Designed miniproteins, single chains. Designs and how they scored, part 19

Each design is a single chain, and the fold is of that chain. pLDDT is the mean over its residues in the fold that is shown.

## One batch from the design tools (miniprotein)

Design m638
Fold by ESMFold2-Fast:
Structure m638 (fold): chain A 84 residues (1-84)
Amino acid sequence: LEEVMKKYRETRKKLLDFLREKAGEEIDSLVEKAIQAYKAGNLDEIKKINDEFKKLVDEVMTPEERKLAEEAQKLEDEINKILS
């Protein structure tokens, strides 16, 4: 568990650092707009923001960073399995 949690924290930190370093301000802006649109129940705006977010991730993340995202998900699943 301790080793899995350490790897998870390190992998998540690297992914977050990469995203923030390359597009931090834009990501923060999109997240804020998404939260506001969701609270307002504006589904059209939510769809537009989600499309922009996906575009940003696809443009900013390298194949290596996408592999880190997959590794983080696998580690999260393993932690959840242990904690269950």
Scores: mean pLDDT 72

Design m639
Fold by ESMFold2-Fast:
Structure m639 (fold): chain A 77 residues (1-77)
Amino acid sequence: GSMEEEFIKRAEELKKKAREALKKGDFLEAEIYLGLLGILRGVAKVAGLDKAAEYIDKIIRELQEELKEELEKKKKE
């Protein structure tokens, strides 16, 4: 196992937790996991783990889109 593999594994765990939070309507918890993913991405970039950083960035973008959709649904309730 490489440091890059460990970062990707941690990102996948955070992604799952963020999606569970979004499904429950727990936007604070979802934002916490997004923040942790942002920190993980930043560390990966500084460490030169380019594949991990790119993968984490993709996860963040997907989750931000999902969060926006769920927030828009709540505003209509």
Scores: mean pLDDT 86

Design m640
Fold by ESMFold2-Fast:
Structure m640 (fold): chain A 82 residues (1-82)
Amino acid sequence: GIEIPDTLTEEQKNLLLELEDALKSKDLDKAISLINKLVSLVKTEEELQAIQDTLDKILKSSDLSGNEKLKIVDSFYESLLS
């Protein structure tokens, strides 16, 4: 499993664990929904950085194609701009 930073809230940590599971099962629609929820809970730049770093680690450990990884990354940035 991915090590999640203690700087994040318990809700954010739980959402990241669900995101890891969704990405392992290649459920991209669920992963995007979880990313939108995670971004909606961000209060500080430090939390945002911790989420970005954890997402990067999850994606690197996932069995996703490069195109699927790009779709997830693009969805994360789109959520930040909403």
Scores: mean pLDDT 82

Design m641
Fold by ESMFold2-Fast:
Structure m641 (fold): chain A 81 residues (1-81)
Amino acid sequence: SLQELQDEIDAGVLLLQAAVWKKVIEDNPDLSLEELEEIRATVEKLRAQAEKISNPDLRAQVLATLDELLELIDKKIEELK
């Protein structure tokens, strides 16, 4: 259906954004605590968007990817404290 195609598009966009933010964090070891907190807030907004995906399997996959990214960010924040 058109709704199934829209869910695939929405999931793809969120996964691409997650991959870009992961690369930003990995490529920039000198990110400040403030910058990491700002990125964390951005990823939390992506997570809220992922929760709106109608397909439960696709939603779970996107949420798992974003949760892994949040764990990476939280680990980097903890390293700076």
Scores: mean pLDDT 89

Design m642
Fold by ESMFold2-Fast:
Structure m642 (fold): chain A 69 residues (1-69)
Amino acid sequence: SAEELIKVHLNMADVYSQLGKYDEAFNALEEAEKILEENRDSLSDETYLKLENEIGVQWLKVAVNKVHP
């Protein structure tokens, strides 16, 4: 499912961030956002907002790790 695929990319971003591979982490987050947008009409508004928030939180975590390793 789109939700499962988004979560895979979020987990990849977290792993890359922990390894100091920030470009790869941001690329994984961009892929998660792309999957979310491509599947917008197939998701409920509640699920869309939840996934958008999860991507945003992970983006902030990667950004913080990059500037404060």
Scores: mean pLDDT 86

Design m643
Fold by ESMFold2-Fast:
Structure m643 (fold): chain A 80 residues (1-80)
Amino acid sequence: SERELLDKVIEITAELAKEMGYDEIAEKILETLKIEDIEEAIKKFTELMREFMSSLTPEQRREFLARLQEKVKELVEEFS
């Protein structure tokens, strides 16, 4: 269940990145699905997100985070 939720968050984040034209980061994010250890997957995903967010303009960061928050909220409501 914890792994299933993590995998869905990773998938949604990658899908959003791809929808917004960030294909390279979307591919790297999807690679974290192959990491079997939950803690290592979270660590790698978090590192990729930090690098990605630091490469964006303030406007791009706000748009990405706003869209991600809405998608994650919908996901949490589906699992609740």
Scores: mean pLDDT 82

Design m644
Fold by ESMFold2-Fast:
Structure m644 (fold): chain A 80 residues (1-80)
Amino acid sequence: DKFREELTKALQELGLDPETAERAAKAVVDGRYDEALDASRLTPMQIGQVMADVAARTGEHDWAAEAQQRLVAALRRRRG
């Protein structure tokens, strides 16, 4: 999947090791945002920004917008 591949690369550019970046990218694509946050140790803002940048490069704008909303919802559940 082009989106997942580019997301994995972008996460590595943020300093994640290849295995962690791949796990986090897969979790995002599968909608498992809590797992992606836990694996990456990144903030939701950092993950959201990377997703937006990758979506712009791959043309997956609708998916990135929906995924950002789900990421915010997952964060609210962790706090509540």
Scores: mean pLDDT 73

Design m645
Fold by ESMFold2-Fast:
Structure m645 (fold): chain A 86 residues (1-86)
Amino acid sequence: SEKLALERELAARLEELLREGRLTVEEVREAVHRRLAALLDLPEETPFSELIERLAEITGRDPEELRRRLEEELERFRELLERARA
């Protein structure tokens, strides 16, 4: 499926960047954005806030709660990445 193909491509790219020591939180944020847009069948140019609102509608969740959880995970990843580089 198209969504699975994108998932594999994004995972392979992130693995390549990690292997080369070039993985950043920005690359992960971009991958999450592309994955969400594809999952929701929306254009990649769709604002992240709109992607979260659409995901919340589909899952029956609170959009602010979903956005908060995603930002918390990205921040945790940023801290881990900074620690690994130190």
Scores: mean pLDDT 75

Design m646
Fold by ESMFold2-Fast:
Order: structure tokens, then C-alpha cells, then sequence
Structure m646 (fold): chain A 66 residues (1-66)
């Protein structure tokens, strides 16, 4: 599983990948975007969602430190 979070036009966009499923979410902060991406991933791949969520948490922390 992998995850990324980036800031685009004052909004945060998160992407989580587990297997062949890709979850995408947007929000006003990294945590909100990550939560929305995790929910989208869960709908597409419930089995991979926990690993995707962990990857998003890591990516969001890295973004907040830069």
C-alpha cells in the first residue's frame, strides 16, 4: 500500500493505493483529505483499506513537517 498528500490551490488532495484500488479525497487539511481518501479506498478495496490508511497517516505527517 502507498499514500500521498499534496496541497493544490489551498486544498489538500490525498491518494491511497492498495492492490488495484485507488482512493482519492480532498479537504481543507491533510487529515480531512486523508480520511476522505481512506473512505473512498474502503469502498473499492475493504481488505486493503487499513494499509492505505496507515500510508496516508505517514504521508500527512511528512507534509506537515515540510
Amino acid sequence: ASGSVEKVDGKYVATAVAGDAVGVGEGDNAGEAGRNAGEDLYKKNPQGAPEGAAALVKAGRELNLS
Scores: mean pLDDT 75

Design m647
Fold by ESMFold2-Fast:
Structure m647 (fold): chain A 76 residues (1-76)
Amino acid sequence: MITTEEFVEGIKLPEGSVFEIDGGSPIIDYVKLAEEAIKQGVKEIVINTSKVDPETIEKIRELAEKAGVPVILKEE
């Protein structure tokens, strides 16, 4: 099984990419993934509000706002 640490280390995003968080995995720390995506220069973050808890969404928004990355909320 993929761990949060392995997923974060393996994530390679082109600068200016859109990063989508579907929230479907119970093992993945989406806050850490969003932080890594921001560090790699993503253009925007899209969060599925139907599968991601409000507390996680709030933490991701705070990180993205500090980095100047827009967050888009999507209901699936």
Scores: mean pLDDT 70

Design m648
Fold by ESMFold2-Fast:
Structure m648 (fold): chain A 92 residues (1-92)
Amino acid sequence: MVGTVEVYQDGELVGRFTAEHEDFEMALFEAVREALAYAATLDGPVEIVARAPSKEQAERLLRVVRGLARSFGLEVVDERIDGNELRVTLRP
């Protein structure tokens, strides 16, 4: 199963991270981890966008993003779930 996470800065796509795993949650988890590691190398605010197979998984993924963001030195400044899509704005 394939998970994809996109990183936007100033409305521009600056990174796309894709991971594959037999478990869809683990695939998205790995993609989020790679996206956050990349976001931590950028100056200024970024938006991380991920589409989950379900709203419940998007909610679980948000909790993962919150926990991992602190480990990468990032602050969560906005969080939004729109259906199955998760959007999180982060800054250093």
Scores: mean pLDDT 82

Design m649
Fold by ESMFold2-Fast:
Structure m649 (fold): chain A 70 residues (1-70)
Amino acid sequence: SLDEIKAEILKLAETQSEEVKELIEEGIRLLEQGKFDEAEKLFVRALLLIEDEELRQKLGELAHQLFQAV
């Protein structure tokens, strides 16, 4: 579900820097408002700040699922 995907993304974000968390939270907000291009830009910035390959891939997969779910 959309809520489960959001919860998983936010859990991953809690393990990251404040900047990454803020980008993810704002990206989700913009996505829920239908601002897809703006949301994508924030998620891309968040991904670029994550140095751990496995976490970056996991966030990328979850973000893809989130964008497909809305």
Scores: mean pLDDT 84

Design m650
Fold by ESMFold2-Fast:
Structure m650 (fold): chain A 109 residues (1-109)
Amino acid sequence: PSPLEREIARLVEELRRLREQLKRRIEARDIDGALEILERIVELLERLARLAREAGMDDLAAEAEAVAATLREIIRAMREASEEEQLALLRQAVSLLDGFIGRAEAALA
């Protein structure tokens, strides 16, 4: 793989680790901790999208951008949501990330 493809693979591994941390925060009902991790995930996805475009992986870049945009909407929706609504939104974020990670791993194989 190119140096860009190796860096993209590294970011996908980091995304998987952050997703596991996000799940643990949700299980603990630590909303503030979950939000901190989710914001890091958005930044990582935006960086991943830029590198994927540079590598010519346009489909992966577009998916990363779409996921990042949806997660930003989830973060916005959480501001005025109840605790149970926030937990439901965070579970939706995990589901979205699971789908993306699987497709990203397939694209890098």
Scores: mean pLDDT 90

Design m651
Fold by ESMFold2-Fast:
Structure m651 (fold): chain A 100 residues (1-100)
Amino acid sequence: SLSEEEKVEYLIEHEEIVRERYAKLFEADPSIPRDFAEEVLAREEALIEQMKSMSFEEALERALAEERAILEEAKARGLERLAEAEQFHIDVLEDLIKKE
């Protein structure tokens, strides 16, 4: 299995890829409010920075909490495409917890 440090690095890389995908989604879908898109990207960047000082378990729990918050906000705003992308991301994070 991966070391603790390698697990955190893997999780950070995964979040960076998700952030890039969301940036592209926000560029492709003008129906998503620009202020909300900017807020989501800023929250993903803040999450990545916070995770650098956490254990794998803490980082994974923090990521899951943040993504669940964004999912509920996307649902409340009727942003179905973003909500689907967030749910897929949450499912990946939950799978990582179950394998630990």
Scores: mean pLDDT 84

Design m652
Fold by ESMFold2-Fast:
Structure m652 (fold): chain A 74 residues (1-74)
Amino acid sequence: SEADKLLEEAKKRYEQGQYNEAADLFVKAGDIYEKEGKKLEAANAYRSAAFLYRLTMQFDKADELEKKAKELLK
């Protein structure tokens, strides 16, 4: 699926130390999983993105994604 391909690309960017680019790809994957009703996969993708945005000092983006992930898992 498109989401799975984005997840693979995100992991590749993470391995290359491209944390901001990886985070953006994890968000895109999460958005697609959410639209597909795959709440657990979406939450995991958003949490991965939040972690990476925190590493790049994008705390507002990280906080929004952590909140979004928590809401999906309720």
Scores: mean pLDDT 89

Design m653
Fold by ESMFold2-Fast:
Formats: C-alpha cells, structure tokens, sequence
Structure m653 (fold): chain A 87 residues (1-87)
C-alpha cells in the first residue's frame, strides 16, 4: 500500500473519535437528530476503511492490512459506544 492509504486510515480514526465526542454532546443536549447524523457518518467511515482493507489486500501490503484491520476494530468499538448513547 501507499503512504496515502495509511494517512487515510489515520484521518478516519481521528474523525471517528471526533464524531463520538460530538455524539456525547448531542446526547447531553437531547439532540436525537444530531446523534443519528453522527451514527450515519461513522458507518460511512467504517465502509471506507473496509474498502481500504480490500485495496491493501490486493496489493499484498501486510503493514497497511494490519493497520486497516486495527482501525476497523476501533471503529466497531466506537459504534458500540455510540449505540449505548441511543439507549
């Protein structure tokens, strides 16, 4: 994989953390529409990371594959935390 794929993964992880923090704020304010919006954006980031994983697998870039897999695991954890906010 290129340096660009690794940078995209880092940007996705940063954005996902920022989305969760904003979601917590929407929860405090009772803004259900804001919470739904953050959830949809987070799902988009997960799909983008899965696409990066497939691209890295096609290239045989083991380092980028492992980085993408770790990012997917972290995104799934963030999604679970966001789902807890919707309870």
Amino acid sequence: GSEELKKKIEEIEKEARELLEEARKYKEEGDITGLIGQTLRLIGLLLDTERILKEAEKMGDKETIEKAKKAIEELRKIIQELLELLK
Scores: mean pLDDT 85

Design m654
Fold by ESMFold2-Fast:
Structure m654 (fold): chain A 71 residues (1-71)
Amino acid sequence: SPEEKLLETIIDGLKKAAEIAKERGDVEKVKEILETGKTLLNNAKKKKAPQEIIDRIEEEVKRIEKLLKEL
C-alpha cells in the first residue's frame, strides 16, 4: 500500500540519518533520531500497521540504541 511504502521510506531515512550522526560523533542527534524512531514505533502499533512493518521499525530502533551505546 502507499502507506507501507511511505513507512519503509521513513525507516530507511532514520537508518541513514543515524549512521551519518554516528560518523560525526553527534550523540545528541543520535538520541533525537532514536526518540523519533520510538515515536514512529508507538504510532505504528496504535494504528495497527502490518506486523512486518512494526518488526522493521523495532529492528531499526534497536540498531540505533546499539549505535548510541557504542559512542
Scores: mean pLDDT 84

Design m655
Fold by ESMFold2-Fast:
Structure m655 (fold): chain A 61 residues (1-61)
Amino acid sequence: MENLEQSLKDSEKGVPAAREALERARERRRDQPYDEEVRHEESAEATRAGVEAIEKAEKEE
């Protein structure tokens, strides 16, 4: 029960950070051809940003 509440809070903080990272990655790669490899890298960057935001939130007490 308590773990579910924490997971929801983590997701709420992680999702916005992941979206911002994805937008920045797309802006940096506007000159590159959009292929599966590029999409894979964008997903990895968004995931890392989301995880970092969650970890940072957990370090706040």
Scores: mean pLDDT 65

Design m656
Fold by ESMFold2-Fast:
Structure m656 (fold): chain A 95 residues (1-95)
Amino acid sequence: MLRRDDLLRPSPLLKKILDEAGATRDVYTLREILGYLFKYAFDKGLARPDDPSVFDVSGTPIGELLGVDELDARDEEGVFERVVAGLLAAGSRVV
């Protein structure tokens, strides 16, 4: 079972998202990956106008990576579970 501080090597799709969010490393903790995913979504204007804590990721690289249509920054546990499942399914590896 992955923990927030476990180290992960990103898949090519995740690495592209991380690079666009300003990340330059080969290995990240899950906590850092979560932070970069939300930074990417915010920088791309994916935050909903009525609730900036909710990001519409449908049809985006994040939605493709995680297999979800929305991310709610206030649902920390649900986001963590979805990110873990999506990252492992997409080929990211625990170090």
Scores: mean pLDDT 73

Design m657
Fold by ESMFold2-Fast:
Structure m657 (fold): chain A 103 residues (1-103)
Amino acid sequence: SEALLKSIGYLLRLIGLKLDVELNPDDKELVIKSLKEAKEIIREAIELVKQGKMPRSLAIQIGRQAIELANLAKQLFPDDKEVQKLADEVIKLAKELIELAEK
């Protein structure tokens, strides 16, 4: 299934984004770009779940990885308003994805 391959790709990409941020903790621009990409991944994942094309377990894992990335970003840049706002938006969308996947 093309949708299954996309779902696996989204999970692996989020894991990669988190690793990139962990390896480059002082790179605020990388963190902002990673959070923006995570938002796009979650929006696509929500649509795939709504279409019945994404396994619930993968959707939950995508949401969990996005929350971990966002929490890491908030810890690295606690006083940066843009990072905090983007991370909060990622967490909100990821929770919506998890709730949708849990029925």
Scores: mean pLDDT 91

Design m658
Fold by ESMFold2-Fast:
Structure m658 (fold): chain A 83 residues (1-83)
Amino acid sequence: EEKEFLLKSAERHEQLAKEYEKTNPVAAEAHRELAKGERYMADGNYKQAIEEYEKALDLAREADDPFGVLHAAVNLVIAKKKL
């Protein structure tokens, strides 16, 4: 169920992005990039997942979003191990 888990996680990050849209647009973008990365991971597109997670990590740092930073960093490590 790795693919199902990743798709559900992507939906959660898309929901978080909507919640952040007005209060922290940079955090919203970080969570959108996290969702994109998770969808690429679900499809086995690890190189594209890495690119999206690197973007998410940079955006989460700019947004002062510790939750986004943690999830982007963990997912980036996992994606790199799949190569």
Scores: mean pLDDT 87

Design m659
Fold by ESMFold2-Fast:
Structure m659 (fold): chain A 84 residues (1-84)
Amino acid sequence: SELEKTIREAARELAEKLIEKTGSEADLEELAKELEALIKKELESLSKEEAAELLAEARAALPSLSEDQRFVAELTIRVLEAAL
């Protein structure tokens, strides 16, 4: 589906950002905040119904994702759950 494709593309972009920052815990915490902000901005363009569908698809997609993509997907799920 288009939504599943969007999740994978967003997860890829965010995973690339995660790879850019490795090292200290402070760097990882700051990256997590940046990722959360990016996800929130993307979420602003979605309707509540689209956000709920995205949440369901993100949960379903978790087993098929790489570790890095899964980390990003889990962060996305947390943001979606907090917004819904």
Scores: mean pLDDT 66

Design m660
Fold by ESMFold2-Fast:
Order: sequence, then C-alpha cells, then structure tokens
Structure m660 (fold): chain A 83 residues (1-83)
Amino acid sequence: MTPEEIEHGRSQIPKIVEEAKKAGIGVVFKGNNGELAKLMEEIEKKLKEEGVEVITIETDHEGISEADREKAAAEVEEILAKK
C-alpha cells in the first residue's frame, strides 16, 4: 500500500466513523504493518471514542483483500443477528 493510498484512507476516516456510528458497529483489519497498521489503529481509536462497538478482522498479508472484506461483512451480520 502506497503513502498516497494511506492518505486517501485517512481522508475517509470521518465518513467511516459516521457510517459506523449509524450502524452501531465498526470494522478494523489487524495483522498489517507500517502505515496501514497505524491507519487501522487510528480508526479503531476514533470508533471507540464515539462509543461504537468494534470488530477486528485478522489478515496475514499486506493490504486488505476482497476476501477480508467478505469476512468482515459476515462477522458484522453475525453480531447484528445476535444483537
């Protein structure tokens, strides 16, 4: 992931927090290193400060794949179904 992609991600944090706050749940991806890891930590911190429940999806590769996003969606559905 490039510094420009990370900067784009940071520009989306307010939107991510707003959407997560409306849904009552936020998602972060853990297992990444460097700037992506810092971005995920910043998102997690902001979500927790807003009182949003956070789920963590573990990844074992660089970046966030479509499979990681599908796994996150499935875990969100399971949590929301259990209330």
Scores: mean pLDDT 71

Design m661
Fold by ESMFold2-Fast:
Structure m661 (fold): chain A 92 residues (1-92)
Amino acid sequence: MIKLTVTFYKDGEEETVSKEFETPEDALAWLRQELERAIERGYDKIEVTIKSPSVETSDRLTVEAYRLAQEMGLEVVDMEQKDGESKLVLKR
């Protein structure tokens, strides 16, 4: 099962949401909605953690999340990948 954790930062406050998915497609659809919400609410920084027991699934999701962030005009300022877990740090 795929787990996405998204942490939003604005004005010294943070909000964290997590959800589990069976497919990469559902995970990306949810991530898109959360990133759209973050942009609308003016969050300055977003951290995305992708966790999967499959390295192939984690790698694919990381690439697609990176592309999604770029499509939405967000800067990827940091990226870490390790054994089925990835972290992306995004800024507006």
Scores: mean pLDDT 84

Design m662
Fold by ESMFold2-Fast:
Structure m662 (fold): chain A 68 residues (1-68)
Amino acid sequence: MVIKFANGHILYVTDKEGNTYKGTLYIPEQKKELPAELTELDEENYELKILETNESKIIKKEDLTVEE
């Protein structure tokens, strides 16, 4: 499973635990891969957490595309 963000970032999902998608976030403009988690907060909002920096941001569901 792959989750694509409107900003061009890509989360390669390796595990799902409850409402949390765990995997590797690829940042094409930096050619960087970071461990990350995407948690469904409600019907319209997700939280993207970068595990190495402990940074979190809210992502709207409309800004996500889920591909299998």
Scores: mean pLDDT 83

Design m663
Fold by ESMFold2-Fast:
Structure m663 (fold): chain A 102 residues (1-102)
Amino acid sequence: KKEELLKHLKEASSHLGRAEWLLYQDPARREEVARHLERAYEHTKKAENLAKEIDPELAKLVKQARDHVERARDLARAGGSVEEIRKHLREAGKFLDEAIKK
């Protein structure tokens, strides 16, 4: 259970990092950013479901990460501010790192 959870958390973190890098290099690549954020969202959703079986506090951390990933994805799709997207990416990363450390 914990190994599968860590796999999904690390996959989410990887996609989040790719989205941040793409957004920094070329903000016009919003569709690619949104695709990476959609993958991060899917992995955080699976991680939250697994975390609920292990530790409710861990599930809360993963849910906070997922909520920020979702906001970043929606902003990327809507042509939102690069700064606003980065803010949500940074917050999602903090919660994912805390969940992985647990």
Scores: mean pLDDT 86

Design m664
Fold by ESMFold2-Fast:
Structure m664 (fold): chain A 101 residues (1-101)
Amino acid sequence: PVDALTPESLAALREMEELARLGPVLINRYKAVLENQSDSELQALREELEKLPFPLAQALAKRLDEILNTKDPAQRQALIDQELQQLDQALERWRLAEASS
């Protein structure tokens, strides 16, 4: 699986590892906010992530900002679906590494 990872998947995996150190609450909240697609929750999470002094958190905050600024519902949905897919792939790879230990 590692040899098949795209640059985006590798970045997501590294980001997942850093988020895991910040706590599963943050990871679960990020996924839940994307699934709920509430503008107020997306904005609140973006503000929380912007306050964290980590490049990872800043990158996620920027991604949430792009989703929030996407006014076309179909394009917004596609961005959210892509984020959820990348997150699920990163979680699966992280879980496989954890299970091997």
Scores: mean pLDDT 69

Design m665
Fold by ESMFold2-Fast:
Structure m665 (fold): chain A 96 residues (1-96)
Amino acid sequence: SERDELLILLLMATAFSGAFLVARRMGDEEALEWLDELNVRWTRASVAEQIELVEEAIEHLRRLLERTTDPAVQAELEATIATFEHVRAMLEERAA
């Protein structure tokens, strides 16, 4: 539905914003580079490709979570991962 498409867009905007803020706070240029690449790939992606991109984002953010000892950064990464997992679930429902 049109409402589901809007919700996916808003959740993705929230997730990308969260990931960007964490990467910027950490000074992680490699994370900023993959985030920009994912955003470019997202705009041209099919639903199946969007699911793959969200899974890639979740995996990358989980690796960042394992490497950080800052509780505030950990909390933001966990919240961002949860938002991407919600998007993945919505996209999987659309693909079914």
Scores: mean pLDDT 83

Design m666
Fold by ESMFold2-Fast:
Structure m666 (fold): chain A 92 residues (1-92)
Amino acid sequence: SSLILRLIGLALRVIGLEFDLELIKKNPTKDDIPKLEAMLEEARALRAELRALRAQVAGKDPQLTAFLDKLIARTDALIAEVEALLAELKAQ
């Protein structure tokens, strides 16, 4: 049960970052740079936690492994989008 609660917490954090990024993308400005840098740091930390958890369940739970792979892919996509937006805003 502790593993499931941790997984729910990680999934909600990913969803929250995705939601925040979509709000910023509607009208991105240089004032968003500190928030985007904080989001990038959190997304990288989340990816590391998800990868560590995946390593613990790999070969033991195929369904949980597949779910973690999807969350990792979502954090990878989020990181790429935040990095691209930061580069664009800093170049303006």
Scores: mean pLDDT 90

Design m667
Fold by ESMFold2-Fast:
Structure m667 (fold): chain A 77 residues (1-77)
Amino acid sequence: SEISEKVSRATGLVIEAIGAEVQAKILVETDPSKIKQAQEYVELGKERAKEAEKLDKTFGKQAEKSVKLGQEVVDKV
């Protein structure tokens, strides 16, 4: 159904946003000089969150939480 298709796609986008958060955290924790690369992952997460929001507001909010957590780690460097 259309609803199942949207949920499946939105779930994938949330997973990608979480992956971007994890990669940003690993980069700054292992090598703070890679802050620019970590910021690129945060920006990728932002794009995935916007795509998720267009499909479903709740999934968009979940993806945005991952973006905020990634940005907080980058900002701490």
Scores: mean pLDDT 87

Design m668
Fold by ESMFold2-Fast:
Structure m668 (fold): chain A 77 residues (1-77)
Amino acid sequence: MDEIRRLAEDPRTARVLDAAVALTRENPRPTLRQIAEAAGVSQATVREIMRRLGAESVQDLVQLALALEAQRAIEQQ
């Protein structure tokens, strides 16, 4: 979790995670393309970020993004 939090401090990684969370409000299974477009990055960049985070699928990336968001909400009172 701490390693993933450090990676999320990178602006591109933060945008990808935020895009994944936002997209799940309308579609619980967003595609790689939708996340890339929402984050303003290429699909290759999303795959690189997934590799660094240890996410093997877009669904794993979404689960990690939601877990980080929940953790931040707890830490912010």
Scores: mean pLDDT 77

Design m669
Fold by ESMFold2-Fast:
Structure m669 (fold): chain A 96 residues (1-96)
Amino acid sequence: MEKLKELEEKFKEYLEKAVAEKDPKKKEEYRQKALEALFEGAVLVIEENPERRPEVRAQLEDVLADPSAPESVKQLARAVLEWLDGKPREEALAAG
């Protein structure tokens, strides 16, 4: 998928910028942009496979219950779950 590839490239770009950045404010800005790209990619995959929504929801809930999961992954899981519960994309991402 073309759009998924574009989102993957944006994620990689912003993740690399976040890792290299020494300014905490800019580091967080790049981290947020990387998270936005991941969120949009997850939404796109779910929209193309709507029959799998219950399975995806269960997997995201498992991620939130996993104490070994990184906070960034849990933030993404919360954002996607909020969107699945009917929040607009912008509000769901802000809630994560």
Scores: mean pLDDT 76

Design m670
Fold by ESMFold2-Fast:
Structure m670 (fold): chain A 61 residues (1-61)
Amino acid sequence: SSEMLELVREIGRLLREALAKGKISEEEVQAIEDQVLRAYLERDLARLRELKAEVERIVAE
């Protein structure tokens, strides 16, 4: 769905921001990206929203 694809793109953007700010490691980025891919393949919209909120918290801190 367009909403799921938009969440995936936004999470990717937030992960790049967190990495650029030194708030997350490349290994942690890969782990979250693996979770995002799983949620996308499983059509788990709720999990994608949870992952977005998690990365938003990392960026905000």
Scores: mean pLDDT 88

Design m671
Fold by ESMFold2-Fast:
Structure m671 (fold): chain A 68 residues (1-68)
Amino acid sequence: GGKEAGLMAVIGASIGGGLAGPYGTDQAARGGKEKNPEEAAKHSRIAAELGGGDPEFGYEAGKQGAEK
């Protein structure tokens, strides 16, 4: 569900928060509120990439969270 996608996105952004900056944090929050799996995946991917993490992990985490 959207709450699960949000939690995964926030965790990713928190790990890289100092590097991701306000834009990365905003993308993580948007991913968590998004109910559409593709939109949640896109926002989580951007948050993960900006946080210095794996963008593919962010994509899958956001998509799976929104689908559940």
Scores: mean pLDDT 63

Design m672
Fold by ESMFold2-Fast:
Structure m672 (fold): chain A 90 residues (1-90)
Amino acid sequence: MKVSPEAAAAMAKALEDALPLLREEAREARERGGEVNEEIAEYLEKAAEYAEKAIEAYRKGDNDKAFEYAVEASVYLLAAASLRAAERSS
């Protein structure tokens, strides 16, 4: 799939805005400790890693790679959010 420049730009902007929040949430999860919070932190750290890769790919003009990395970041965000929701519902 070819990603439009407009979609790539909007996605990169959203990830740039989210990145410091992802890092903060990962740090807080690490500080809480325990197996569940450690797994949440690992997913958030991976989400941040892929978000950085997506932003870098966009800046290099590789909109297709930026989209691929953003999808990976989104999967890890979903995993972290799902695990956190399950913990709260217990």
Scores: mean pLDDT 83

